# Designs tried in a protein design run: designed miniproteins, single chains, continued (3). Part 9

Each design is a single chain, and the fold is of that chain. pLDDT is the mean over its residues in the fold that is shown.

## One batch from the design tools (miniprotein)

Design m8284
Fold by ESMFold2-Fast:
Structure m8284 (fold): chain A 58 residues (1-58)
Amino acid sequence: SAGDRADRALAAASAGDFAGALREVPAATEEQVREVHRLIAEGRSREAGALALELARR
């Protein structure tokens, strides 16, 4: 379910496993994936996790 994906994405992102978090959003567009990677590169990992979680809820 979307809730289960969101929970797994949040847990992965909170542990610093952004690849695992992105795996829970298979329907994410290339642009959305680039935005998550951009936030990670900027050291904005909390915001990257929040975006991955939002995408996983869809």
Scores: mean pLDDT 70

Design m8285
Fold by ESMFold2-Fast:
Structure m8285 (fold): chain A 97 residues (1-97)
Amino acid sequence: SEALEYLRKVLARARALRARIDATLAAFQASGAPQDILDRIRALRADVDALIADIDAALADDSLSEREKILLGIGAELRLIGIEIDLDRLVAEAAAL
């Protein structure tokens, strides 16, 4: 149960980041941001969608041990942090234009 609770917590964070990416994309489209910036936000969206799919697959996989689920969750959390950093850098870069 602990591993499933951890994976669900990571999934909730990934979904929150996806919502932030969607809001950022909408705001930059409305402001007329350059196409390269919009394409890079869409790439981050694809990355977070892949992460959500990986966590959903792990949650549905009854063959995985508690330890394997925890390790997958740790890997997913590190990937999530990387996407958050990339989004923050991209927002800062766009603000400097």
Scores: mean pLDDT 90

Design m8286
Fold by ESMFold2-Fast:
Structure m8286 (fold): chain A 68 residues (1-68)
Amino acid sequence: SSASRARLGRLLVDLVVQEQRELNLSVEEAMAMARRALDTLVAKGELSEAERDAVLRETERRLREQAA
């Protein structure tokens, strides 16, 4: 469902933000990790490309806001 996919996206954003903090990753490294995970979900048909792009934008926004 659309709601389940939205929840999956939010969980992935939270996970990437947490891992960046715990592993002291750069924003670029954290974004590369997010992209690999999202590309796998798109390849499996669990997310659309548009949903992947929206989750990537939200992830980058949150990482940059936490760095400011």
Scores: mean pLDDT 84

Design m8287
Fold by ESMFold2-Fast:
Structure m8287 (fold): chain A 79 residues (1-79)
Amino acid sequence: MSLGEELVRRVLKENPDASAREVVRRVWYERFGFVPSDEEFASGRVDDDTYVGGAGFRFGDSHKRLLREIVDTARRLTA
């Protein structure tokens, strides 16, 4: 099972009535400390200039892939 699927399933176990958007918001906030915009949720990507917390890190391709995986998995499991 992928990391994205594990994260989504955990949130859904705690919040069975959550929509795909609510699952993505919870997973993303817990992992990275921010909530994706409606456009980021729809596209499954984040802006290149997104700042991630105290590490001074900006989102790279691996994080963008994880966001897409989380979005796609949440949509699939809440359908």
Scores: mean pLDDT 66

Design m8288
Fold by ESMFold2-Fast:
Structure m8288 (fold): chain A 100 residues (1-100)
Amino acid sequence: SPKDETLLLARTLAIGGMVTLAEILHKNGKEELAYEELKAAVDLLKAMLEDPRLQSTLSPEQLEELKKLLKKAEELLKNKAPIEEIIKIINKAIKIIQSS
C-alpha cells in the first residue's frame, strides 16, 4: 500500500542519516560515538525487517539479501570491525531497499 511504501522510505532515510552522522563522527576521531550511531542504524534496520507491513513491500529475494546483510552488520559491530566496513554493509542494505 502507499502508506507502507511511505513508511519504508521514511525508515530508510532515517537509517541513512544515522550512517552519515557515523561517518562524520569517524572522520573527526569520535570512534565510540560512531559505533553507537552504527548500532542505532542496525537496530532500526532490524526493527524495519521484522515489521510485517514493511516486509510486504519487499520481494522475497530482497528480504533474504537484507537479512544476510543485517546479520553481517551485527557481526561486524560485535567484533568492533572497521567503521568504514560497517558503513559499506549498511549502505548496501539501503541501496537494495531504495531499488524496490
Scores: mean pLDDT 86

Design m8289
Fold by ESMFold2-Fast:
Structure m8289 (fold): chain A 76 residues (1-76)
Amino acid sequence: MMEEMEERIRELEKELKEMLEKIDEDEKKKALLALALLEAAELARSLGLELSEAGKEAVKKAEELREEGKKIVEEL
């Protein structure tokens, strides 16, 4: 479980970083927020903390922001 989540976070982080240069300033802020939320979730797990419902919700929101950013880049 944790290992799969770490791989997911790394993939999302890589995708967000690749998209940053093609996104305007407001969309960059959204992408950076999503990345920060994913990194916070990873830090919580590395400290041996299980993701609470709030933590799971934060990851879900980060994934939604990533999908939004992807659509914006595709529309450019």
Scores: mean pLDDT 62

Design m8290
Fold by ESMFold2-Fast:
Structure m8290 (fold): chain A 115 residues (1-115)
Amino acid sequence: SKVLEEIKKRVEELIEHFELSEESKERIRKEFEERVKELEEKEKQAKTSEEVARLIGELLLLEEELTELIVRAAYEEFGKEVVLEKAEDLEKVKGERVLAAQIREILERILAEEK
C-alpha cells in the first residue's frame, strides 16, 4: 500500500512536470488503477521470500511502464526537443539524474522504433 502510494505520487509529479493533456492524464491514471488492483491482490497472497521478490519486481516494472507511457505521451504531444528539455530540468533543477537518464533511454527507444 505505502509503496503503491509512493509510486502514484512519483507518477503524478512526472505527469505534472511534462504538463500532459487531461486525455493523457486520464489514460495513465486508468492504467495505474488497473495494475494497482492486480498487485494489491498479489500482495495479500505473497507468503514466501521468492513471492515477495517477484512482487517487488512487478512493482518496479509498474513504475517503469508508467514512466514509459508518460514519456511516449509527452513525445506524441510535444516532440523530442521538449522531452529532452524536461529531462534536463529534472537533472539540473531537481537533481533527478537517474530519472532523467531513464527518460532519455525511453526517448532513444521511441526514436529507434520510428525507423
Scores: mean pLDDT 83

Design m8291
Fold by ESMFold2-Fast:
Formats: structure tokens, sequence, C-alpha cells
Structure m8291 (fold): chain A 80 residues (1-80)
């Protein structure tokens, strides 16, 4: 089984992949606003889960970084 730290790294890699997919969608199909919105909402939900895990592990630095990313992605969602 993966350590809690390795599970966290795996989740972070997944989130990076989701961000890349959204960036590609915005670049290739900017008119697909409903799909972009749905992808942003999914990313925000996954970031909220990562924040909860960071808090549970006592990783205040990671929690602060994830909170900042949540605020940034929420701002992007509001702009769609």
Amino acid sequence: PLSPEMQLVSQMMRLIGQRVEIDLLEKTQPEATDLIRAQLEALIADLQQLLAKAIALGDDELAALVQKRLDEERARLAAV
C-alpha cells in the first residue's frame, strides 16, 4: 500500500492533469462554456478533498497552497 504522503502526491499529479485538460479545452474549444464550467467544478471538488487531507495530515504549508489554488480556480469559474 502507498504511504499517506505517496497517496497525496498521486492526487496532486491527477489535479495537474485535470488543469492541463481544462487549459487545452479553453484553447481549442473556448465556446464550450458548459463543458469548461463542469470541468472547473470537478477540479474545485477534487481540490476541496485535497485540502481536507492536507489539514488532516497537519501539513499547514500544503493546506495554504491548496486553499490559494481553490480561490484561483473559483475566480476562473466565476469568469466563465
Scores: mean pLDDT 83

Design m8292
Fold by ESMFold2-Fast:
Structure m8292 (fold): chain A 85 residues (1-85)
Amino acid sequence: SAIDMHQQGSRLMDQGDYGRARDIYLDLVRRYPNSIYSPPSMLAAGRSLYQQGRYDDARRMYQDVIRRYPNSPVVPSARQQLQQI
């Protein structure tokens, strides 16, 4: 389920396994694009790119969250992350 994938991604982020966390988060967004867990998973995928020093990829991911999910509660966080890149 989307919630199980989001929770697994979060555990991998806490462990510093940013690559595997991102794969799970993006798989969630692909399989469940309209889930309430998809915008926060896409935001977390951007954060995983930032933690790996992949700043241009992180910027694109944050912009994609804002464009794809403009009404999501995570949009202010995506905008804040863009200001730090």
Scores: mean pLDDT 91

Design m8293
Fold by ESMFold2-Fast:
Structure m8293 (fold): chain A 81 residues (1-81)
Amino acid sequence: EEKALKEAEEAAKEALELLKEALEDPSKIPEVKEELREKKATSSPAQAKSYELAIAMLERVEEEGEKALEKAREAVERLEE
């Protein structure tokens, strides 16, 4: 369980870093989404949840535009603090 928690925490940090990269440069969103999908496919259920949340946030940005982009940036800043 301790090892699984550590792996889930590492996946969450990786998902957050990829999400930050895409939100700072939205032209990278399709590339980052593909990387997140690949990581999710090889992950445990606990790890996959972090990647799923990041993918969902980027999909919302693509569909809803600037409003969703600003909300996603605020969420990431909150998680970093």
Scores: mean pLDDT 79

Design m8294
Fold by ESMFold2-Fast:
Structure m8294 (fold): chain A 71 residues (1-71)
Amino acid sequence: MREKALELAREIVEGNRASPEVKELALEALEAVIDGDLERAARLIKEASGASEEEAREAAERAKALIEKRL
């Protein structure tokens, strides 16, 4: 289960046109979501996107729900 979630996250990020730095932050954020560390995921989302702390936290929770639904 967790390995499939990590592979899906990697495929999504690699399919994006973002810079390598943004892709690395996005992968780390998705890995944090998969590990249940939503605080770390929110921090990484904020760094990658410039969103507020509240918006980043909500995005992390939505990403967790989406990953769980697709597994």
Scores: mean pLDDT 73

Design m8295
Fold by ESMFold2-Fast:
Structure m8295 (fold): chain A 75 residues (1-75)
Amino acid sequence: SHEEKLRLELEMELGSLEVHGVILKRDPDPEAKEFGERLLQMVEQGRAALQAGNLAEAQKIIDEANQMIQEYIEK
Protein backbone atom coordinates (compact mmCIF):
# COMPACT_ATOMS: atom_id res chain seq x y z
CA SER A 1 0.00 0.00 0.00
CA HIS A 2 0.99 3.68 -0.23
CA GLU A 3 1.26 3.87 3.58
CA GLU A 4 3.46 0.73 3.74
CA LYS A 5 5.80 2.20 1.10
CA LEU A 6 6.00 5.57 2.90
CA ARG A 7 6.62 3.82 6.25
CA LEU A 8 9.52 1.83 4.73
CA GLU A 9 11.02 5.00 3.19
CA LEU A 10 10.79 6.85 6.54
CA GLU A 11 12.38 3.88 8.38
CA MET A 12 15.26 3.91 5.86
CA GLU A 13 15.76 7.68 6.27
CA LEU A 14 15.78 7.35 10.09
CA GLY A 15 18.37 4.55 9.77
CA SER A 16 20.60 6.85 7.68
CA LEU A 17 20.27 9.65 10.27
CA GLU A 18 21.15 7.16 13.05
CA VAL A 19 24.41 6.24 11.24
CA HIS A 20 25.31 9.96 10.96
CA GLY A 21 24.48 10.53 14.65
CA VAL A 22 26.63 7.57 15.77
CA ILE A 23 29.61 8.81 13.70
CA LEU A 24 29.29 12.37 15.11
CA LYS A 25 28.88 11.10 18.70
CA ARG A 26 32.27 9.31 18.36
CA ASP A 27 34.00 12.50 17.15
CA PRO A 28 36.61 13.99 19.56
CA ASP A 29 35.15 17.49 18.85
CA PRO A 30 32.65 18.27 21.65
CA GLU A 31 30.38 20.29 19.28
CA ALA A 32 30.19 17.36 16.84
CA LYS A 33 29.55 14.94 19.75
CA GLU A 34 26.68 17.12 21.09
CA PHE A 35 25.18 17.42 17.59
CA GLY A 36 25.37 13.62 17.18
CA GLU A 37 23.57 13.11 20.50
CA ARG A 38 20.79 15.51 19.38
CA LEU A 39 20.44 13.66 16.03
CA LEU A 40 20.11 10.33 17.86
CA GLN A 41 17.40 11.83 20.11
CA MET A 42 15.51 13.01 17.01
CA VAL A 43 15.83 9.51 15.48
CA GLU A 44 14.20 8.07 18.65
CA GLN A 45 11.38 10.67 18.36
CA GLY A 46 10.89 9.80 14.68
CA ARG A 47 10.71 6.07 15.41
CA ALA A 48 8.20 6.74 18.22
CA ALA A 49 6.06 8.72 15.73
CA LEU A 50 6.16 5.79 13.26
CA GLN A 51 5.20 3.33 16.03
CA ALA A 52 2.23 5.60 16.85
CA GLY A 53 1.23 5.59 13.14
CA ASN A 54 1.97 9.31 12.77
CA LEU A 55 3.76 9.32 9.40
CA ALA A 56 3.39 13.11 9.02
CA GLU A 57 5.19 13.74 12.35
CA ALA A 58 7.96 11.25 11.43
CA GLN A 59 8.48 13.05 8.07
CA LYS A 60 8.59 16.44 9.85
CA ILE A 61 11.26 15.17 12.29
CA ILE A 62 13.33 13.75 9.38
CA ASP A 63 13.05 17.04 7.45
CA GLU A 64 14.10 19.04 10.55
CA ALA A 65 17.08 16.69 11.15
CA ASN A 66 18.24 17.04 7.52
CA GLN A 67 17.92 20.85 7.76
CA MET A 68 20.04 20.82 10.94
CA ILE A 69 22.71 18.72 9.19
CA GLN A 70 22.77 21.14 6.24
CA GLU A 71 23.14 24.15 8.58
CA TYR A 72 25.88 22.39 10.59
CA ILE A 73 27.91 21.67 7.40
CA GLU A 74 27.56 25.31 6.17
CA LYS A 75 29.06 26.75 9.40
Scores: mean pLDDT 87

Design m8296
Fold by ESMFold2-Fast:
Structure m8296 (fold): chain A 68 residues (1-68)
Amino acid sequence: GIEEAIKKIEKALEGAKKAQEEGLISEDQLREFEKFAEEAKKKILEGADPEEILNELNRFGVRLVVTA
């Protein structure tokens, strides 16, 4: 449901913040992820498919970590 998708986005954001604290990603990369996560939550609340949005978030997060 929507609540599960929002919670997954929040957990991904916590993971990104921890990665930035550990020096695995930059502050700018964290800001990009935060913006993406906020847009993702807004889209889900506006009726977007949660699975499609979570797939986009996962793809973005994997690229962010791999290119850090």
Scores: mean pLDDT 77

Design m8297
Fold by ESMFold2-Fast:
Structure m8297 (fold): chain A 86 residues (1-86)
Amino acid sequence: SLTLELKALENPTQGVAVLATATWTGGPQVLSVRLEVDGGKPAPTSISPAADVSTATAVISAEKGQRVTARAEAGDTTLVKELEVK
């Protein structure tokens, strides 16, 4: 099974970081997680090698009012989550 969590972390003096955490449990699959901000800005990607259980994390800086999209993939399974930065 694949899970994806997306969370905004506020720093009152330096803006917002958005953290994506993806977890895979099953047969050996390469796990990837990718973050995008506002319709296709350059995105960090994190990849974990094929394993029965793996976790991948990615972080991106965002500004208030921006939408961040996280995409996690493992084999044929894809999860997408979005949040708006407050």
Scores: mean pLDDT 75

Design m8298
Fold by ESMFold2-Fast:
Structure m8298 (fold): chain A 100 residues (1-100)
Amino acid sequence: PRRRLSKEEVVGLLRFLSEVLAAHGMDAEAARLAALADRIAAATPEELPGVVREAVETLAEVAQRSTDPSLRALLRDAVEGLLESFEFPEEFRAAMLARV
């Protein structure tokens, strides 16, 4: 039962996840998500899918490197929500979901 996230909801999600990653000692990854949230907030409708793609790739990378099952589950839920909210090729969706 996923609904499509608005741009404001995506920004809020990435800022929340940035704080979660910082709490886990992942300061560089937290900073990357915060920067992506700022880029999404400033993005035009035409730019938005490209920045969201970078955010999904970053979340999948962090999930793949994480050994914490709770963090991995949270990141998987975020990736699934972003992939359901934006149009991506099937190959990209499958590749990202395989990493989480």
Scores: mean pLDDT 83

Design m8299
Fold by ESMFold2-Fast:
Parts: sequence; structure tokens; C-alpha cells
Structure m8299 (fold): chain A 85 residues (1-85)
Amino acid sequence: LEEIRKLAEEARQASPEEAVEIMGKIADLAVEKNVTIEDIMKHLDPAEAGALAAAITLKKDDSVTEEQRKLGIRRAVERLRAARA
């Protein structure tokens, strides 16, 4: 959870392109370590938690193509950025 929290903060400070890559890494780590969406929501800002939950869901969904997953992560990054305002 601490590692995921730090990566989420780094994604907020990064360029949009870098943020997409960081968000992908967070989703991969969450799936690998079986971090639940509920655990994420307890430790992150609601906007950050929502974006990460969406990315993790797309990563676990085998009906979603890689292209659709990348688009979903990009939209999650855009929502994180909008929440900063």
C-alpha cells in the first residue's frame, strides 16, 4: 500500500505520458499483490482511489483488449489531473 501510494503521488506530479506508465505499474502491482479496491480507497484520496480502481478492474477483465485497457488508464490519469484543480 505505501508503494502504491507513493506511485500515485508521483503520477500526479509527472507528465501525462509518464503518468499513464506509472498508473499501469500501480495496476500491475495491485493485481500481483492482491491489493483490494477497498484497501486502496482507505489510504488514498477518493479521486485517486477511483482512478486506480478503474485501472485495476480493466487489468483483471480478460474481455478488455490491450488497446481498450490503455485508453482506460489514460482516462483515469485525466480524472486524477482534473481532481487537482
Scores: mean pLDDT 69

Design m8300
Fold by ESMFold2-Fast:
Structure m8300 (fold): chain A 110 residues (1-110)
Amino acid sequence: STDEEITKILLETGEKIEKSKTAKEMADYLIDGSTKVSELSTNEAVRTRSTLAVMMGSVIKQSAEKMSEKEIIEAKGEALYMLSQVASLVDPEASAKLKEKSKELLEKSK
């Protein structure tokens, strides 16, 4: 199903974001994954939240070279939270997993 494919992309994108070594890599993964989700979905809410995630990635990419390690970890947490909000519309279990990882990263960034 389309929801299963979207769920897979969101979880794979989240894993790539967690494992990314630079802010630019993280932002590029967020943009690529969220763009794919927005193109696959006919659900207006999924498309809107995915577009907001693309916009977040674009903002991060503009500042990527200036970001500290702490700011990169915080941005990863915020990115995973955005992906969890998209996932909440298609798979609540995937959403919960992404949200938990987001909280771990946001606590680590303090």
Scores: mean pLDDT 90

Design m8301
Fold by ESMFold2-Fast:
Structure m8301 (fold): chain A 90 residues (1-90)
Amino acid sequence: ATATVVAEAPLGKAPKVSVASGPAGITATASADNDGGFTLTITDTATGKTATVSFSVSGVAGVTSGDAGTTVTVTKEGDTVTVTATLEVD
């Protein structure tokens, strides 16, 4: 199964995080600095599987841990950044 999580933030602000789709037990949290960086952590509580996506002030997002099947898309529209992370879950 696949889980999709979306984090949306103006540059330099804490993101709003939502689980767009996936099985029950998917959770997502974000840790952000007022200087424009944040880290999104996605957890499947049924399996203990975790994926981490880091976004830097320079607009680079990447997967720093978790599943090799994780796909990350970053969209910038004006000063708003949307990070969509899709991960494979059991």
Scores: mean pLDDT 67

Design m8302
Fold by ESMFold2-Fast:
Structure m8302 (fold): chain A 56 residues (1-56)
Amino acid sequence: SEEVEKAISIIRTLKNAGLITDEQAEEFIEKAKENPREALREALGVSDAQADALLE
């Protein structure tokens, strides 16, 4: 729950910063509900370890 909330918050921040589109943000938010680590890895283009660090 907390990891999902953090992932969604980061994805919304990327959208608000203009780094991803509204459509991409919706897709990543849905993915984050099931796998927050994978969603952040894809959205940010980072490693699994970096995504884990962002969720802690």
Scores: mean pLDDT 82

Design m8303
Fold by ESMFold2-Fast:
Structure m8303 (fold): chain A 77 residues (1-77)
Amino acid sequence: SAEDEARYQQLLEEMEALLAEYIKVAKTEEEWKKLFELVGRVQEINKKLADGMDIAEAIKELEKVKKELEELLEKAK
């Protein structure tokens, strides 16, 4: 639906902002490794969506990644 498409796009924009903040505070190899892991998960969700995944499921998966990124940002020094 148009609402689901708007929600997915909003989540991507919110995640881009969080990633930009995290890049400024990430200092260790482990923090960078976790960043690359989360980026890889977003790429997998986008690929699955392109391959026919339901957009509601894609939103659900992207919300999980966003939550982990928010938690990671809170723990970064």
Scores: mean pLDDT 82

Design m8304
Fold by ESMFold2-Fast:
Structure m8304 (fold): chain A 111 residues (1-111)
Amino acid sequence: MQEVYRQGIADLLKKLGMEVKEVLSEEEIEELKERLRKYLREEKKASEEEVQAYLDLLTVTLHAALSPEVVELMERLADAPADELLEALLAAVDDPEVREALRGLARKIRE
């Protein structure tokens, strides 16, 4: 499962013209987010809500590539009730940004 998310990150890095790396620095993560934001706004003409949704997905994907707990939560996203997913998120993920991003995605996926 981690290899799937890592491949997704590698493909995104290639698409946005960045060097493919297994581990990204904080600066490289911010550059990736900024390039994705520009791509979505300029090439795809996405709304601000759509841009934020893709940035939330990127945040989750970056953590899933490096964290088994996030991979397990993503696997449960398809099958578990929303309340169970929220409890799992609060128990397994200490990063507030990841928790907020996953809550947003869980709401959209489970609707």
Scores: mean pLDDT 61

Design m8305
Fold by ESMFold2-Fast:
Structure m8305 (fold): chain A 61 residues (1-61)
Amino acid sequence: SAAEERLATLLAVADEIEDPAALEVWRRYLESQLPFASPEMQAVLREVIAHLDARIAALRA
């Protein structure tokens, strides 16, 4: 589906970013977009945000 393709693309981009500060800026942007997204895209964005949270924690460990 388009949502699955979007999720895969966003997760791949996140995994290329090694700067936790840059990931935190992107996470904040995605949170700001949540109220304006469709329910299907909200699910995608929440999954990306969870992935970013885990990655930020790992990079700061």
Scores: mean pLDDT 87

Design m8306
Fold by ESMFold2-Fast:
Formats: C-alpha cells, structure tokens, sequence
Structure m8306 (fold): chain A 90 residues (1-90)
C-alpha cells in the first residue's frame, strides 16, 4: 500500500499537514523549527513504519529517515511551501 501526505507552510504562519491518501492508520505531524525550517513525520500505526522529511521556506526538502520507498516533492506557491511525501507501506 502507499500513503500520500501533504504539508503546507505559509510564510509567517504555523504549518499544517494532512493525509491525502492511504490506510486509515497513517498519521502525520509537522513542526516548525526556529530557523524557518520544518520537520514532517509520517507514521503508519499498523506497521510502526515512520518517515521523516525536513523542508524549508526556500523550497528545499530532504528525507532524513525512512526506507527507500519514501519520496518528497516541494513546490512554492506564492508565500506557501507545499511538500508532498509518498511512503511505500508493506
């Protein structure tokens, strides 16, 4: 199965995250960092699988932890950075 998670970080506002698709047990959190970066964590509660993606207001993203089945795509839309993370689940 595959989970897709979308995080949005408007400039000067708290980031928001949603699970766009995937099993009911998939959850996601996003936290703002002091330097203007953000940390997105996706968890599948059924398997315990977790992926962590860091991204920034400049549109840079990187997978910090997770299996080879994790991908992240970044887009800047006006004053909002949007990150789409896809996680492959067993």
Amino acid sequence: ATATVVAEAPLGKAPVVRVASGPAGVTATVEAENDGGFLLTVTDTATGKTATVAFSVSGVAGVLSGDSGVTAEVRIEGDTVTVTVTLELD
Scores: mean pLDDT 76

Design m8307
Fold by ESMFold2-Fast:
Structure m8307 (fold): chain A 91 residues (1-91)
Amino acid sequence: SERVAELLRELARAIEAGDTEAARALVPKIKQAMIEAGVSEEEAERVGNILLGLVDQSETASPLERDIIVSLVRMMAAVFKSAPKDSGFVL
């Protein structure tokens, strides 16, 4: 989903900037966008909890640890953007 990917990229930028308030505010928006994209409420809740954990970890993280967290969130954005357009291909 492009919308989920865009929100995840915004989350990555907020974490990179050290704006934990903006990052936390993005998590419920990402969860809602995932549900709208057809992800189950249970799976969206699990992903939301992972994202909140990453935001919380970023507050006390070293610069290297924060870079790892940002990279993980950007990788998640790439996965959501790369959804198949027709009958799915297997990688």
Scores: mean pLDDT 80

Design m8308
Fold by ESMFold2-Fast:
Structure m8308 (fold): chain A 77 residues (1-77)
Amino acid sequence: SEAERLAAEAERLLREAERAARAGDVQTANKHIEEASRKALEAAALYETAGDSARAQALLDRMSARIRRVKELVAAQ
């Protein structure tokens, strides 16, 4: 589904953001966080429209936790 595609892409972008943050590339890390956030919100909206609020919430919770970890890595630079 489009929601699953967007969710998978958001997770890939967060893995790239973490790698950039660990390398000290704050600009690239922040760019990937912003892009991942947009895709995760789009995926969650699609799950909500399909009546799957539990899946939407689980995705947002997972994404929020990963984004927080990447932001902590950026702040540690």
Scores: mean pLDDT 87

Design m8309
Fold by ESMFold2-Fast:
Structure m8309 (fold): chain A 57 residues (1-57)
Amino acid sequence: SGPPLSPEVAAVAREIAEELRRIGEGIQKGIEEGAKKRAEGDEEAAREAIRRGMAEG
């Protein structure tokens, strides 16, 4: 909040943002793998891929 953030607070905010990006990336990969499995006609494998992505995110 406010224009002058302390460099220390800005660094911590960047670390948190990186952690959240990694979590989001895991979830996104689970969704995409699930979509690929559904396109292949394997609905059960699709559900498992999505569940694993959510659990690992």
Scores: mean pLDDT 76

Design m8310
Fold by ESMFold2-Fast:
Structure m8310 (fold): chain A 61 residues (1-61)
Amino acid sequence: GALGAAVEAAGALYREDPSTGDWPVEELTRAVAEEAKRRGLDVSERDVRLAAQLAHLSAKS
């Protein structure tokens, strides 16, 4: 689903640059949206924000 696609995009960003886990959620949300667009994924802003928050929490856990 769209949320799963956004989570995968967030994970890809973290693999490329682990410091993304320390980014503000707002910046991470933008980066995830750009990565999803690059992959041709149709994701909602809600799904992107949720994926960014999950990635942020995972990096700090």
Scores: mean pLDDT 71

Design m8311
Fold by ESMFold2-Fast:
Formats: sequence, structure tokens, C-alpha cells
Structure m8311 (fold): chain A 74 residues (1-74)
Amino acid sequence: SREEVVERLREVAATLSDDERPQSVFLPDPNSKKPKEEQVEGLIELAELLSDSPQVLRDVALGLRVLDPSFFTR
């Protein structure tokens, strides 16, 4: 479920160091026409679809930290 995936993303984010960066595909595009909230939802949907991939969960968690630094503190 969405809540289970978000909880797993929080656990993954807690293990990541401050100097780690996502793959470029998960970085916010400054020329993107999509709202930040829509980009966040897209990353969560990707994590739900590929929840069995540790690499995808890591890159989604890192991308969420860049898009919304307060996401994991709520």
C-alpha cells in the first residue's frame, strides 16, 4: 500500500548519508512544467510499482529529499 511504501522510504532515507545524491533522472528539473507536488506523487507511485528494487527505493528517497526536504519530518 501507499502508506507501507512511504514507511519503507522513511527507513531507507534514515540510512542515507547527507552527501548521497540520486541518479540524475530523479533530480528536480529546473525547467520542469510539473508542480513539485505532482513530481513527489510520481516518485511515490514509482516506488509502489518497483517496491522490490532496493536501488529504486534509494533513488526515490533521495529524490524526495531534494524535492521536499520536509517530506520525511511530517
Scores: mean pLDDT 71

Design m8312
Fold by ESMFold2-Fast:
Structure m8312 (fold): chain A 62 residues (1-62)
Amino acid sequence: GPLEELRRAIDELEKQIERLREAVTAHAGTDPAAAQTLRRDIDNLEKVLEQLKAEYERLESA
């Protein structure tokens, strides 16, 4: 159902953010520009994640 699909989207996005955080760590010492781009991508995805979590909480609480 919609809640299950939303939970899956949240879980997949959390995994994507974790992978990007690992990539930042890998690039931080050798490619600062790539690391900075990845940090921006993480910030953008975390904003989306917060929106999805807020929607999930609203639907669960209704």
Scores: mean pLDDT 85

Design m8313
Fold by ESMFold2-Fast:
Structure m8313 (fold): chain A 87 residues (1-87)
Amino acid sequence: SKEEAIKEAAEGGILAGKGYEEGNASLYAGGVLLAMGAIIQQYLESGSGEVALEVGKKGAELAKKRGASEVGVEMVLKIGEGMAKGA
């Protein structure tokens, strides 16, 4: 669902932010892939860049609320924006 995708994108942002802070490249990459997977899946299911942008924005907001670093938050937002622009 879109709600689960928002949570998954937020988790990706948290993991990516943690990986960046710890200098853990594999954790950072895992977080990026998780957020990308959630946002891309919603784009493919909906056929809508606007839905992908919504998941990215809400995922970034949820990640920030859950204490993700700025790097993780911005990464999630940029993925959503990129999908919306590419649609």
Scores: mean pLDDT 86

Design m8314
Fold by ESMFold2-Fast:
Structure m8314 (fold): chain A 76 residues (1-76)
Amino acid sequence: MPEVTREQAEQAVERARALAEKLAAESADPVAALQRAVELARRELEEAEREGADPNAIEALRRALEAIEELLRAAE
């Protein structure tokens, strides 16, 4: 079921990205909000790797984490 795992991971990366943008725009503490988003994205990536998720899904999660970290860097 690599296809299902990949779709679930893609859903997660899209959600994380959208939430990070929303939190940065609407939060009184955008840095704190983005730090939380980064932590959640890292945890999701590590869980996917531990569960033996599809390598393409893991790569997509890594891309999402990188995008959120970029938002955090811009907010600092």
Scores: mean pLDDT 72

Design m8315
Fold by ESMFold2-Fast:
Structure m8315 (fold): chain A 71 residues (1-71)
Amino acid sequence: DKLEKAKKAAQEVIEKGATLEQVKELAKKVGLSPDTIRAMASLIATGDTEKENLETALKAVKNGKEYRAEQ
């Protein structure tokens, strides 16, 4: 569910060319973070459409949170 929503938003960003502000708006509409949409869009643009790679992009935000907790 979350992966599918992120993938659709990321594909729209790639196909239509979106600014960072538009990515933030899309993220709010699908209930995801802008960083998630951006990471997914980057992977899809490079041809990495495999489910594992897309799931890794979703988890990257959580890894960043744990790293930031060190501060």
Scores: mean pLDDT 63

Design m8316
Fold by ESMFold2-Fast:
Structure m8316 (fold): chain A 59 residues (1-59)
Amino acid sequence: GEVLSTSGRDIALRIVRDSLSLGLTEEQAIETARMTLMGLGYSEKEATEIAREALKEVL
């Protein structure tokens, strides 16, 4: 099923921005957003895709 939502993207964008502002690497920012989204009920594949797209939008 489709699990993509604006809320998930907004959460990932904030986490990626905050992680990068703290001096974390791009890979750490993706991992932090991915783990948070998975905790919210997103699948690993969808969480990873949302986190990677958020990183691209922040950069």
Scores: mean pLDDT 79

Design m8317
Fold by ESMFold2-Fast:
Structure m8317 (fold): chain A 66 residues (1-66)
Amino acid sequence: GVTISPVSGEKIIDGVLSVKVVEAYLKSLGQENTVPEEKKELTIEEFIDIGAEATFKKAQELEKLK
């Protein structure tokens, strides 16, 4: 969850802080290999891939339910 507004403001939440939240969420889903522990800031490509993959996987699970 997003409960704070860091010094960098909203952009950090969406760009960097949100990435950390997504990483924790993906780790909970068993996507541990997708979580770059040593990398404090993800590359734009990694950030996009993580977000897109999480969304895609969730959509696939929902589709299978139907």
Scores: mean pLDDT 53

Design m8318
Fold by ESMFold2-Fast:
Structure m8318 (fold): chain A 106 residues (1-106)
Amino acid sequence: PEELRAAGLEAIAKGEQAYRDGNPVEAAKYFEEAARLFEKAGDYLTAGVAYIMAGDAYEKAGDYQKSADYFERAAELFEKAGPEHQVLAEQARKRAEDYRKKAEES
């Protein structure tokens, strides 16, 4: 899965560039692609981090519901990564809950 990880890193770089260029929705799509590639490679920790980046990008776009959904996906991946990452999973779920509430208010 070295090729999948390399492709994932390229997707992260493109997402970061789109985010700097003021295109948070485009950035989120690249981070989603990166997360899928890392998950396919069996790298659940990095896949979870990529979904956190997608959630942050959707938050910047004002899409709090998508932000919440991606923080929840990140939590699931952190749980798959192992019990040593339970704190990351709990933090991601807390963020998902908070942004879900924001989505209801917006």
Scores: mean pLDDT 88

